# Designed miniproteins, single chains, continued (5), part 67

Each design is a single chain, and the fold is of that chain. pLDDT is the mean over its residues in the fold that is shown.

## One batch from the design tools (miniprotein)

Design m18458
Fold by ESMFold2-Fast:
Structure m18458 (fold): chain A 68 residues (1-68)
Amino acid sequence: MKEKAIEALGKAMKVAGELDISALTPEERARLGELLGKAVQALNDGDYETAIKYAEEARKLAEELKAR
């Protein structure tokens, strides 16, 4: 479970890293950061299911932003 959470977060961070952050609105940047932050906090708290959930939501948002 922990390894799966780390992998999910890693994938989300990789897609987010491919974005031109300067092309995002402040709201979009804040939303992506909040999802990634919640995933990291859940991982640190040992809540691996919640970490995976937020990591996947962050990855999906980053993919949508990249597809513009």
Scores: mean pLDDT 83

Design m18459
Fold by ESMFold2-Fast:
Structure m18459 (fold): chain A 81 residues (1-81)
Amino acid sequence: SEEEARRTLELVREHQEKLVREAKENLSKIEKEAEDLKAKGKASSAEEGAILDKKAAELQKQADIDRDAVERAEREEEERR
């Protein structure tokens, strides 16, 4: 029935909203971890600082990829409205 289809779409929408919210939370955690590593690098020895800076750069790259994925998902959701 049309009511069953509507309820199914509502559940799918709620599930998608939850996934986007969780992805945004994970993105925030990765970005914070990258910032924390950069701060620790400045307080560390030159050798340890270089290692921490590299790890921070790798996390920032991952954050950039994850941000692009979230923005794409939000755009696709907006286009399907």
Scores: mean pLDDT 80

Design m18460
Fold by ESMFold2-Fast:
Structure m18460 (fold): chain A 68 residues (1-68)
Amino acid sequence: SAAEDLEKILAELQADPRWKAERVGEDTLVATSTASIEEIIGLALRIIGDYPNLSVSVEGNTLTIKAK
């Protein structure tokens, strides 16, 4: 389910010291990084490729990941 996919992504991001991720509500994750825009976009593309039931938006250094 999308909720299970969000929990997996949250755990992976929280294990990575380059990222700060938190759950904002039942269907939304917000993650920020001090990494380059290229690294942030690369992660966004991986997430949408691996989790087709999730949407990802990028604003500056922030990813917003939502259940569809």
Scores: mean pLDDT 81

Design m18461
Fold by ESMFold2-Fast:
Structure m18461 (fold): chain A 56 residues (1-56)
Amino acid sequence: SAMEALEARLNELEKRGVLAVINRDPEALREVAEELEALGFTRSARSLREVADQLA
C-alpha cells in the first residue's frame, strides 16, 4: 500500500540520517533533508538542515 511504501521510505531515510551524523557528513544529511521535504516533511527537513549546519 502507499502507506507501507511511505513507512519503508522513511525508515531508509532515518538510517541514512543516522549514518550521516555518525560520519559527520553534513552534505549527506542535507540530501536526507531534501528528500524529507519532497515527501512533505518540511519541519523535519528544517531540523536536519540545522543539525547539518552544526556539523559543518
Scores: mean pLDDT 87

Design m18462
Fold by ESMFold2-Fast:
Structure m18462 (fold): chain A 65 residues (1-65)
Amino acid sequence: GGDELEKRNAEGAYELALQYAEETGDEELIKEIEEKHKKGLESSPAEMYKLAAEALRKAKEHYEK
């Protein structure tokens, strides 16, 4: 179902976001990504995906600076 796909995509985006954040060494960014992941797990699959996508975008922006 769509929920399974959204959850899988959210986990992938979260893993990539965490990888970028760890490469920057920014502890505050890492904590923010972890908090968004935790909040996503308590939300709908669609909300989880949105939070993961936001985390990925932010982490990538910090990594590319």
Scores: mean pLDDT 78

Design m18463
Fold by ESMFold2-Fast:
Structure m18463 (fold): chain A 61 residues (1-61)
Amino acid sequence: SLSRKRQEAIAFSAGSVWEAAGTGERIVALSRGGSEEEAEELERRLREEGRRLLEEGLERI
């Protein structure tokens, strides 16, 4: 049986693959042309979005 935390990790991985595809490109673009502060802000946003997706995914199950 999968633990609740392992199920969360799987749901997060699935959700983050789709989200990271777009956000990752933005981070890379900012790393090349934007400021370090903007890249750091996007990283914080990505972490917050990932946490929100995890919580929402579990509530929908």
Scores: mean pLDDT 57

Design m18465
Fold by ESMFold2-Fast:
Structure m18465 (fold): chain A 75 residues (1-75)
Amino acid sequence: AEELLEKARELVDQAEEAVKNGDYETAIRLAREAMNLAVEAAKKGGSAITQEAADVAIRANRVLFEAEEGLKKAK
């Protein structure tokens, strides 16, 4: 569970950086991967892991929203 959570944090950090660089497609892909890993970590872990997984999921969802809006503006 901890390994999944650690990977999810790495992916969401990379997704946030991709948004800052205007690479919205990469940000969406990385944020979706982070969300999937965070959900899996929450299912396998206890309450402490669930809380940290929720934080990652919130960050990933914010990245998805910002990146999707950025793509719409680029058209």
Scores: mean pLDDT 79

Design m18466
Fold by ESMFold2-Fast:
Structure m18466 (fold): chain A 114 residues (1-114)
Amino acid sequence: HMEEVREEALKRAEQIFLDAIKRANEEKPTDEELYRLALEAVSEAIRYVQDLFDAAGLPVTLDEVIEIIEEAVERARQKALEMGLDKETVDRFYRAVREAIRALREGRPLRPPP
């Protein structure tokens, strides 16, 4: 069932981003370190979503995976703020994830700037 698989993908991707936000809140990284953390979280979430749909025998496009990832990071951001995590850190992480997603949509490589 595609909707059940999508819901599972969203919940897992949300957890990946929430864990990354918690780590950023604890470690107080530089902008470069934060961007790297965001890239790692995006890459992990994309692989997980693709693997989940593949295991279920359901076709999924990169654009559909990105839509799931975008919803997941929005949910993780809201949950992190409700948990009382530092707003500045949460917002910085969210912006880094959005930039990584934009790079992916434009066909640019997902890697930290030199």
Scores: mean pLDDT 82

Design m18467
Fold by ESMFold2-Fast:
Structure m18467 (fold): chain A 97 residues (1-97)
Amino acid sequence: SAMQQRIVQLLEELLEEARAAGAPPDLLELIEEALELVRNIRDLAQAQEAVLLAGEVVGRAAALVDAHPGDAAYERILQLAVEALDLLVAYLQALAA
């Protein structure tokens, strides 16, 4: 799926940006888990799990932005996390149709 490939690209870019910024190990592990899950989505249940996991990534990225005001790297991490979540929600909706 072209949408699935785009989500994978966004999560790969998110992981690279998070590693470069020195993000907490817990966030890195969560992004890696989301990436692996998205690569292997085959059904609605897996897509729903990916949405929940991406939502957790967004929450943690938002907390990092709050803890590091004005840090462009954490703002970029949050931007990528939100974009990946939005596209995952759209992908879940397409699978449910």
Scores: mean pLDDT 89

Design m18468
Fold by ESMFold2-Fast:
Order: C-alpha cells, then sequence, then structure tokens
Structure m18468 (fold): chain A 59 residues (1-59)
C-alpha cells in the first residue's frame, strides 16, 4: 500500500464512505476547499488536504 493509499483509507474511515465519496465528487467537479467544507461539514483544512491527496492519487 502506498502512502497515498494509506492516507485515503484513513480519510474514508474517519469521514465514512458516503461523506468521503461526496468530497471526491466535489473535488472531481472542481469545487474549492471552502465549497467542499460547506457541502460536507468537514474543515476547510481537511478539504484542502484531501483534495490534494485525491488529485495526486488520480482521483
Amino acid sequence: MSELELLLAIARHDLGEERFERVRELVRAGHSPAEIAEATGISVRSAAALARILREAGL
């Protein structure tokens, strides 16, 4: 398992699968970290970090 795969697994566990997939969809659609945070209830910092990890992993 790569570091990116491990970080994504941790995020999926912490957020739950439904919220994680919602974040992924919003990142794929090009939403900002602030918009992702507003839509999902996670922090802007978490949204920014997860968006970066998802893009590096090829979404």
Scores: mean pLDDT 82

Design m18469
Fold by ESMFold2-Fast:
Parts: sequence; C-alpha cells; structure tokens
Structure m18469 (fold): chain A 76 residues (1-76)
Amino acid sequence: MEELLKKAEELADKMTPEEIKRIADRLNQMSPEEARAFVESLSPEEALAIYIGALKHGYGVSKAFREAVEEKLKAA
C-alpha cells in the first residue's frame, strides 16, 4: 500500500490538472460497468493517481469511479 501510494502521488504530480480533469470527467460520466472496464485497463498506480488528482483539484468523484478504483486496489 505505501509503495503504491508513493508511486501514485508521483504520477499525479507529473500529470497536468487538465489531464486529470479530462479523465475524471470521463469516469464520472461512465456507468459502473464502463468505469470498472476502464480502470481495469490501467495499472493500480495510474488508477490511484487519477483518484488522488481528482480529489486534490476538487473534481468530482462518482460512486462508480470510486468503486472501480477500490476494486482495482483490492486486486493489487
């Protein structure tokens, strides 16, 4: 968990706010099935980075977005 969180924070810091917003906005519009499929295509670090970035910048996080990331992290 600690190593995953560290890598995710570093990835989030490398992404622009505009990149994070684009991905977060897309995830927030997805159904639970679409969000899960999209997040499964990412690494655990990438999924967590987008989640952290969305929260840090005050972008919304839908239930589907949050649950997809939580499921991905359980598998890691």
Scores: mean pLDDT 80

Design m18470
Fold by ESMFold2-Fast:
Structure m18470 (fold): chain A 113 residues (1-113)
Amino acid sequence: SPVLEAIRAAVRYGLSLGIPREELRTFLKNTVTMLSQGVYDRTLVERLRALPADASDAEIRAVARAVAAETGRDERLTEVEAVLLRELLRNGLEPPLNIDLEEAYRVIDETLA
């Protein structure tokens, strides 16, 4: 599933930033729940969508940092959300997402194990 692979990528990225496992778990479970309900950072999605298809990871991270600074959000968590959203957008998936939340939560928990 492109959704589950996007979640795995976001988990791995968050771990690489040194975000504590329980903070990352709570953040991603909340984020996927909100995305399933059509609630999302519209500015972040619009700016990620405006990037070229071949945009580098550094360009994606730069967008996330700019949005975090403008909105007073946590920089590292916004970068994790940007990784998730960019993988979804690359697969033609936009909020609101038709997500099996139980499966998404399980994949988050398993990837954090």
Scores: mean pLDDT 89

Design m18472
Fold by ESMFold2-Fast:
Structure m18472 (fold): chain A 73 residues (1-73)
Amino acid sequence: SNKEQAVADAREAGKLMGERGPEFEELGLKATDLYTKAQQGSPEEGKKLKEQGGKLLAEAQKLAAEVLAEKAA
């Protein structure tokens, strides 16, 4: 639920990012793919994939924060 919400928020926020929108959406989509794959195969593989997906979501959140800070300045 939290991860699904974060991905949905990332896609909607991407529409507000202008030139950086495609980059933001790509990060969110790659994270979603990794989380989906994490539900397949072994629990060990799933943990690694979730960590990778989490890193991509963190990058997307950092990008969004940068865009919002620049827009507010």
Scores: mean pLDDT 75

Design m18473
Fold by ESMFold2-Fast:
Structure m18473 (fold): chain A 60 residues (1-60)
Amino acid sequence: MVTMTDEEVKKAIEEIMLKRGLSEELAKKIAELTVRGGSLEEGDKIAEEVKERKKKEEES
């Protein structure tokens, strides 16, 4: 498809979030927020922040 549907974007975001170590519930919530907000970057930023916090927790 030349254009992704909201459902396809949501699933892609969920997969990315899961790969970053987020739970399924968090991944789905971020995907929904991103689709509602119309901003893939916003969801990506939230995932990076959660990943950074977990990295610091693991390091400590």
Scores: mean pLDDT 67

Design m18474
Fold by ESMFold2-Fast:
Structure m18474 (fold): chain A 116 residues (1-116)
Amino acid sequence: ARAAEIAALLEELRASPSLSPAQQARLMELMLRATPEELYELLVEAARAGGDLRTVALNLAVSGRMTPEVREALLRAAREVGEDPERVRNAIAAAEAALAGDEETARRLGALAATE
């Protein structure tokens, strides 16, 4: 069941010193089935385990899984964990521009997302 899989991943993330590739793959899989609130919880715990929300945002956008609800959950998670939500927004926009073939806009927004 989706809820049990999400609960198991949340428990693993809370116990993890870093976000593994296997945990990232499970996160992406569960995001296809998660409610916006379940998604928010997964993203917050993934970020606390050292995951980069900008990288997650880029992967979701290039996979065609970026919905308004997913975008809102990402921005809420960024605020909760102290990441700059503007950088996450720029990462999403860069990926969307790249998918549309706008290489110049993708490069510009990607640079803004990567700036420390």
Scores: mean pLDDT 75

Design m18475
Fold by ESMFold2-Fast:
Structure m18475 (fold): chain A 62 residues (1-62)
Amino acid sequence: ASQEEIDREVEEALLLIKYAISKRAGDLEGAIQYLEEFIERFPDSPLVEDYRAELEELKAQL
């Protein structure tokens, strides 16, 4: 794997960790922002469809 691929995977994991921390803390606005950033930066991820659905659920809670 290239260094750029490794860096991309690390950035993806960090965004999802930040999202999870925000959600657990009750910071719904922060959770939404990190999830939107994940979808924008990693649109080809196999996880995108699941996280789009979760984003809509979180927005409905605001």
Scores: mean pLDDT 81

Design m18476
Fold by ESMFold2-Fast:
Structure m18476 (fold): chain A 115 residues (1-115)
Amino acid sequence: MEEKIKELEEKLKKTTDLKEKAEIYYELGKIYFEKGDYEKAIEYYEKALELFKKANADDLAIAEVYVNLGEVYEKMGDYEKAAEYYRKAAEIYKKLGNDEAAKYLEEKAEELLKK
């Protein structure tokens, strides 16, 4: 795990492409989430989101970051924030014609708000 973080940090220093930087930040966010470091996971996911938007990345990449932010806030017990991010992801999936993913995320948000 620490070895993978070092690898990604070294890649980040050498990468100038905004989309590649966003992908590296997204991977760092996932690693810190797996470690239970939710504050760092949020920081890296937010950096990934900013760079994906600046790079005019595919809406799918942005939706995936929103899903992961929802998962982090859910693990932290912030069900209002989790539901907000799941709904943002659902809106993008609906726009892309993925009604199944949109419905799943909307139902997940509704269930969290019942807690």
Scores: mean pLDDT 87

Design m18477
Fold by ESMFold2-Fast:
Structure m18477 (fold): chain A 71 residues (1-71)
Amino acid sequence: SAEELLRKGEEYYKQGKYKEAIRLYDEAIRESTDPELKARALFNKGKALAKLGKVEEATDAIQRALELQRE
C-alpha cells in the first residue's frame, strides 16, 4: 500500500539511504489518492533531495507538499 511505501521510505531515510527513500516516496505518491499522504511523501522526498544537494528539486517537492496541505 502507499502507507507501507511511505513507512519504508522513512526507514531508508533514517539509514541515510536517500536515493532508495526517494524511490519509495515516488511510488507512494503514485499509488495514493489521499492528498495528505501525498503531501507527506512529497515533503519527505524534498528532505531527501536536499540531503543529496538537489536543492531545486527539493524546493519543488516541498512547495508541492504545501499546496496539498489544506485546512
Scores: mean pLDDT 85

Design m18478
Fold by ESMFold2-Fast:
Structure m18478 (fold): chain A 65 residues (1-65)
Amino acid sequence: MKAVLVVAGASEEEAKEMGEEAKRISGADEVEAIVAKSREEAVALGEEIHRRTGLPVGLVGGPKI
């Protein structure tokens, strides 16, 4: 199963490390980490990805966008 992690306000390196950790915890075959510039963008992207693909989506760093 493929999963997506949307990370708000992080570097590409931080997002990649968070994606690897999410893969380890969830047991998914692959986790794609995507960086969003704001928490609002991260929430919108996460909802859109989940609706469009049906993939599980995690959000990190974004409760106060």
Scores: mean pLDDT 74

Design m18479
Fold by ESMFold2-Fast:
Structure m18479 (fold): chain A 83 residues (1-83)
Amino acid sequence: MLRDLLVAAAKAEAAGDTEKAEELFEKAKKIAEELVKAGKLDELKEQILAATRETIEAIEPSLSEAEAEELRAAFEAYAAKHL
C-alpha cells in the first residue's frame, strides 16, 4: 500500500539508510502515478495524509511534547484547508 511504503521510506531515511529510503520512495511514486491515472485522487490524498500522520507518530518520541502538539496541529490545519 502507498501509505505503508511512505512510512517505511521515512523510517529508513531517519535510520540513515538513504539507499533503502530511495528504493521505497520510488515504489511509492509509481503507485501514486497509478492512482492518478485511475482518477483516484481522493484515495491518493487519504493515503498521503495517513502516511504523514503515521510518520509524525513514529518521530514523536524524539520530539518535545510542545513540538509534537505543534506538528499535529499544523498537519490538521493544513489538511482541513488544502486536502
Scores: mean pLDDT 73

Design m18480
Fold by ESMFold2-Fast:
Structure m18480 (fold): chain A 75 residues (1-75)
Amino acid sequence: MDEEIEKVKKRMDELNKRTAELESQLAAARAAGDEEKYQAILDELFDVGVETLKLAVDYVILQREKEREKARKAA
């Protein structure tokens, strides 16, 4: 269980790093007035956001299963 949670955390960290990179590129494209690049980066941010949300749901499910397992062993 903990190993699965750590794997999800690592994937989320990678997506957070990619999001930060894309946000930096988005700011640069906005400053340059590059609408085409701005829109392309927004589309990538949306896709990364969707994947991050899916991983966040998986994380919550794994945490709840861990709590149930802990409760069973504590009884």
Scores: mean pLDDT 80

Design m18481
Fold by ESMFold2-Fast:
Structure m18481 (fold): chain A 68 residues (1-68)
Amino acid sequence: SKEEVLEAIREAARELGFDEEEIEEIVREAEKYDDPLQMGLVAVELVRERKGEEAARKLLEAIRKALA
């Protein structure tokens, strides 16, 4: 569900060292989209921009598990 993807984004971003303010910014951007996959991909791109490819890949894995 959308709620499960948003929670996966929050949890993974915390593990990656984002503070709560940064997590809220990422979630706010992802929430603009209605499709759970698109929400996840938007969050992955924002994480890639801020912390690089390895962090983005870790978030993508967390989202894939939330969608399974």
Scores: mean pLDDT 84

Design m18482
Fold by ESMFold2-Fast:
Structure m18482 (fold): chain A 66 residues (1-66)
Amino acid sequence: SLQREVDEALAQMLIALGDRFLKQGKYEEAIELYEKAYELLVRSGASQEFIDEVKKKLEEAKKKAE
């Protein structure tokens, strides 16, 4: 569906931006972006592999924020 395609594209953009903030040491901003991407992927019915990828990024960002 169009909504799923839009949500998955938006999630990919959010992940890319989150990756940039993670590299810059901006862990709180990276966490926010990964959480939004995770919600979009789950709600859109994205593949479990894609959902697991973003979940791992979120866990890494949270660990570094401590």
Scores: mean pLDDT 85

Design m18484
Fold by ESMFold2-Fast:
Structure m18484 (fold): chain A 92 residues (1-92)
Amino acid sequence: MMAAEKIKERAEKILEEWKNDPNATEAEKKVIELLEELLKNANEEEQLVLYALIVTRWEMENGEDTLSPEEREELSKYLRLGQSWVLPPIPL
């Protein structure tokens, strides 16, 4: 529960940073809007999978050591759960 909440908080912060990026392209803004819409229509489990994907993408672009061991284990669980989801790379 607590580790999942931290992943959610990290993902929400990342989305907010992406939304407020003055250098974001119109395509990037549309992707962010789509992600927010998906999150609104997702159940709790689906939301956690989406949050895990957002955090993973951010780590791939900005660094590797942002999560605690507990958060990383939780992240891995949700990424495995979402393995069947074909989400194309976010073009951010």
Scores: mean pLDDT 71

Design m18485
Fold by ESMFold2-Fast:
Structure m18485 (fold): chain A 75 residues (1-75)
Amino acid sequence: SAQEEKDKKLAEEAIKRAEEELPEASAETKPEVEALLKEAKEALEKGDYKTARDKAIEAEILIGIDKIRRAVAKL
């Protein structure tokens, strides 16, 4: 279906973005981001595109929070 193919593509794109951002995560935060990406990839393999996308977005948010926390700590 067109919707399933679209959901798969959105999930793949979200995972790719989170993977590209992974080097920006601190050593403290990186294991949790990697765990979320593993969950996202497992969901993608099972055809659960919504969960895959949600987990990838959660990984991106966590990297963002980590970056903000580190910026504030330097003030």
Scores: mean pLDDT 87

Design m18486
Fold by ESMFold2-Fast:
Structure m18486 (fold): chain A 60 residues (1-60)
Amino acid sequence: SAEEAKEVAYVAAEDALKAGASEEKILEEVRKGAREAGLSEEEIEAAVEGAKKGIEEAKK
């Protein structure tokens, strides 16, 4: 689901940024991974949105 994709991407992106990955690379890999997993366009956009929120959380 879109909500599940968003939640998974949020956690993954927060962890990746804390591990030293760049924001650009995180967003690129999240979008790529969601496409490769066969997610719908709505779920891919939800994953990207979740990743952006996870990145912002990791900056605190």
Scores: mean pLDDT 83

Design m18487
Fold by ESMFold2-Fast:
Order: sequence, then structure tokens, then C-alpha cells
Structure m18487 (fold): chain A 77 residues (1-77)
Amino acid sequence: GAMETARRALDNAVKAAIDAMKEAIEQGESREEALKLANSILTATVNGLRSKGIEVPDELVEEAKARIEKAIDEIYK
């Protein structure tokens, strides 16, 4: 269903965002710039899905953002 499609797409987007964020940090980007890059990938995916008429609950977006924030915190711990 649409919810399953949205969840899967967000899972893929979060993985891509975290990978891009880790690479940016390894290349010397600031924590703020790396996090901005990750959030831009997530936002683009959410907007793309919604523009196609796919329902993306705010709860899934909040969960995705929390996963990105947890990942960057783990890199700097």
C-alpha cells in the first residue's frame, strides 16, 4: 500500500542521507554542513513522494530525521 511504499522510500532515503553525511564528514565538512546535506536528501525524497500523490505521514518524516540525528551523534561520540 501507499504507507508501505512511503516507509520503504524513506528507509532508502535515510540510508543514502547517512552515507552522504559520513562521506562529507570524512572529507572535512563541518557537522552543520553534513547534517544540512542529509536533511536536504530526506526533504527532496519526501517532497518528491508527496508531489506524486503518495501520502507521507509526518510521523515517518520525524522518525527519519531522528535516525539522521542519531547517526551524526554516534559519529561525534
Scores: mean pLDDT 85

Design m18488
Fold by ESMFold2-Fast:
Structure m18488 (fold): chain A 85 residues (1-85)
Amino acid sequence: SASTEEQIKEMAEKLLKYIEEHEEELIEKMQKEENLSKEVAEKILELLKEAAKAILENKYEEAKKKLEEAEELASKELEKAEKEK
């Protein structure tokens, strides 16, 4: 069986590839379903790609920071979108 670290890296690689392959679809979905701007959607996906890249480089603390930044941005903008709905 793969080690936990190997499994985390495999998941990060799959996430990175998924975002890269489906970036336009994810942006459109975030705009239409969540009422986020294209710029905000692009920033969230960029932070997620940076987090995945950091995991692949064994920079787990940087990855955590990028994930927290993505979650904070998403939470703030989704809350704003709901309030202005």
Scores: mean pLDDT 81

Design m18489
Fold by ESMFold2-Fast:
Structure m18489 (fold): chain A 62 residues (1-62)
Amino acid sequence: SDQELALRAQKLYQQLVEAIANGDLDKAREILEELREIAKQTDHPAVKSALLQAEALLKKAE
């Protein structure tokens, strides 16, 4: 369901933030790709928000 995808996206976003905090940019990029795959499956606003925030954070970390 869209709600389950939204919850998964929020969990992945939290893991991405932790990966960046740990300096693990490779893991952060892997998580971003997972978020992009979820975003292809739903138009849920929480998923789009998580993806946009994840892309912005990773861009700043690079």
Scores: mean pLDDT 87

Design m18490
Fold by ESMFold2-Fast:
Structure m18490 (fold): chain A 95 residues (1-95)
Amino acid sequence: VSEKELAEGMVRIMMGVGNLLAKKGKLEEAAEMYERAYRLAEEHGLKKEAARALTNLGKVLAEMGKLEEAKEAYQRALELDPENEEARKNLEEVE
């Protein structure tokens, strides 16, 4: 197993933990987890995983009322993965 494959597995675990925290209303903790997932994904060139992490970060930031930061996260997600339908849809909803 390569470092990149291990990083991909760790990113998926971090995303899962972030999703559980968000469902429990622990929005700040969820945001931190998505940020960690994004950084790890970016370090290993996992563009689609990094975009997914930024999309989920944006969703949590929007729920916290941080609309400008949410827009930034969605825009960055689309720069990494232009085909990310969820990021595009969420960006349109906060524009």
Scores: mean pLDDT 88

Design m18491
Fold by ESMFold2-Fast:
Structure m18491 (fold): chain A 55 residues (1-55)
Amino acid sequence: SMRERLRELVDRAVELSKEAIEAYKNGDTEKYKELVKKLQEIAREISRLLDELRA
């Protein structure tokens, strides 16, 4: 279901956010940038799914 997909995306975002914070603390700028890009993609997908659930 779309709600199950939303939960999976939120859980993945939490995991990636933790990795991004660790990369930032370690000064790993390249890894941080890649993780931020992945988080932005997940945020866009979550927004799209929320719009579909309201329609």
Scores: mean pLDDT 86

Design m18492
Fold by ESMFold2-Fast:
Structure m18492 (fold): chain A 56 residues (1-56)
Amino acid sequence: SDEVLQRLQDIQERLALLQKQLEEAVKAGDSEMAARLQREIERLQEEIQRLQEELN
């Protein structure tokens, strides 16, 4: 339980950082970086969903 909660917090912090980097990449017109960051964001969102199911 505690390990799952800590993992959720770590992922949420990483997700916030990646979302900020995505915003910056989009503003810079870096489509390759934006696509890469979007894939990582999607992966972390899926991980959050899985971990939330473990806490039910």
Scores: mean pLDDT 85

Design m18493
Fold by ESMFold2-Fast:
Structure m18493 (fold): chain A 55 residues (1-55)
Amino acid sequence: SAEKERRIKELLERELELSVKELELIVKGEEESEEFEKIREELERVRKEREELLK
């Protein structure tokens, strides 16, 4: 459905955004930051939701 396709697109865009931000923090050596932890947690949630929708 169009709704499912839009949701998947939104999740993929969010996953890309978070992945870029995660990489930036890794390059800066900020892997121990609270910000890094929050990004990792949100990435995990977004990926799980996307995987459920792709079944």
Scores: mean pLDDT 83

Design m18494
Fold by ESMFold2-Fast:
Structure m18494 (fold): chain A 56 residues (1-56)
Amino acid sequence: SAEEAAAKALEAGRAGDVERATLLGAQAVILASEAGDSELAKRAAEAGREGGMLGE
């Protein structure tokens, strides 16, 4: 679920939907943190941030 949310965040960012990319990235970080996966949480945060930059 966290990996899926991170993947969707990148797709939204590539489509230019910065707001959606940011929301999905935040959701992925929360889900990864709840699962106790710090590495996945870091990757999810990066995906949301990259999605925002790509949406420029």
Scores: mean pLDDT 69

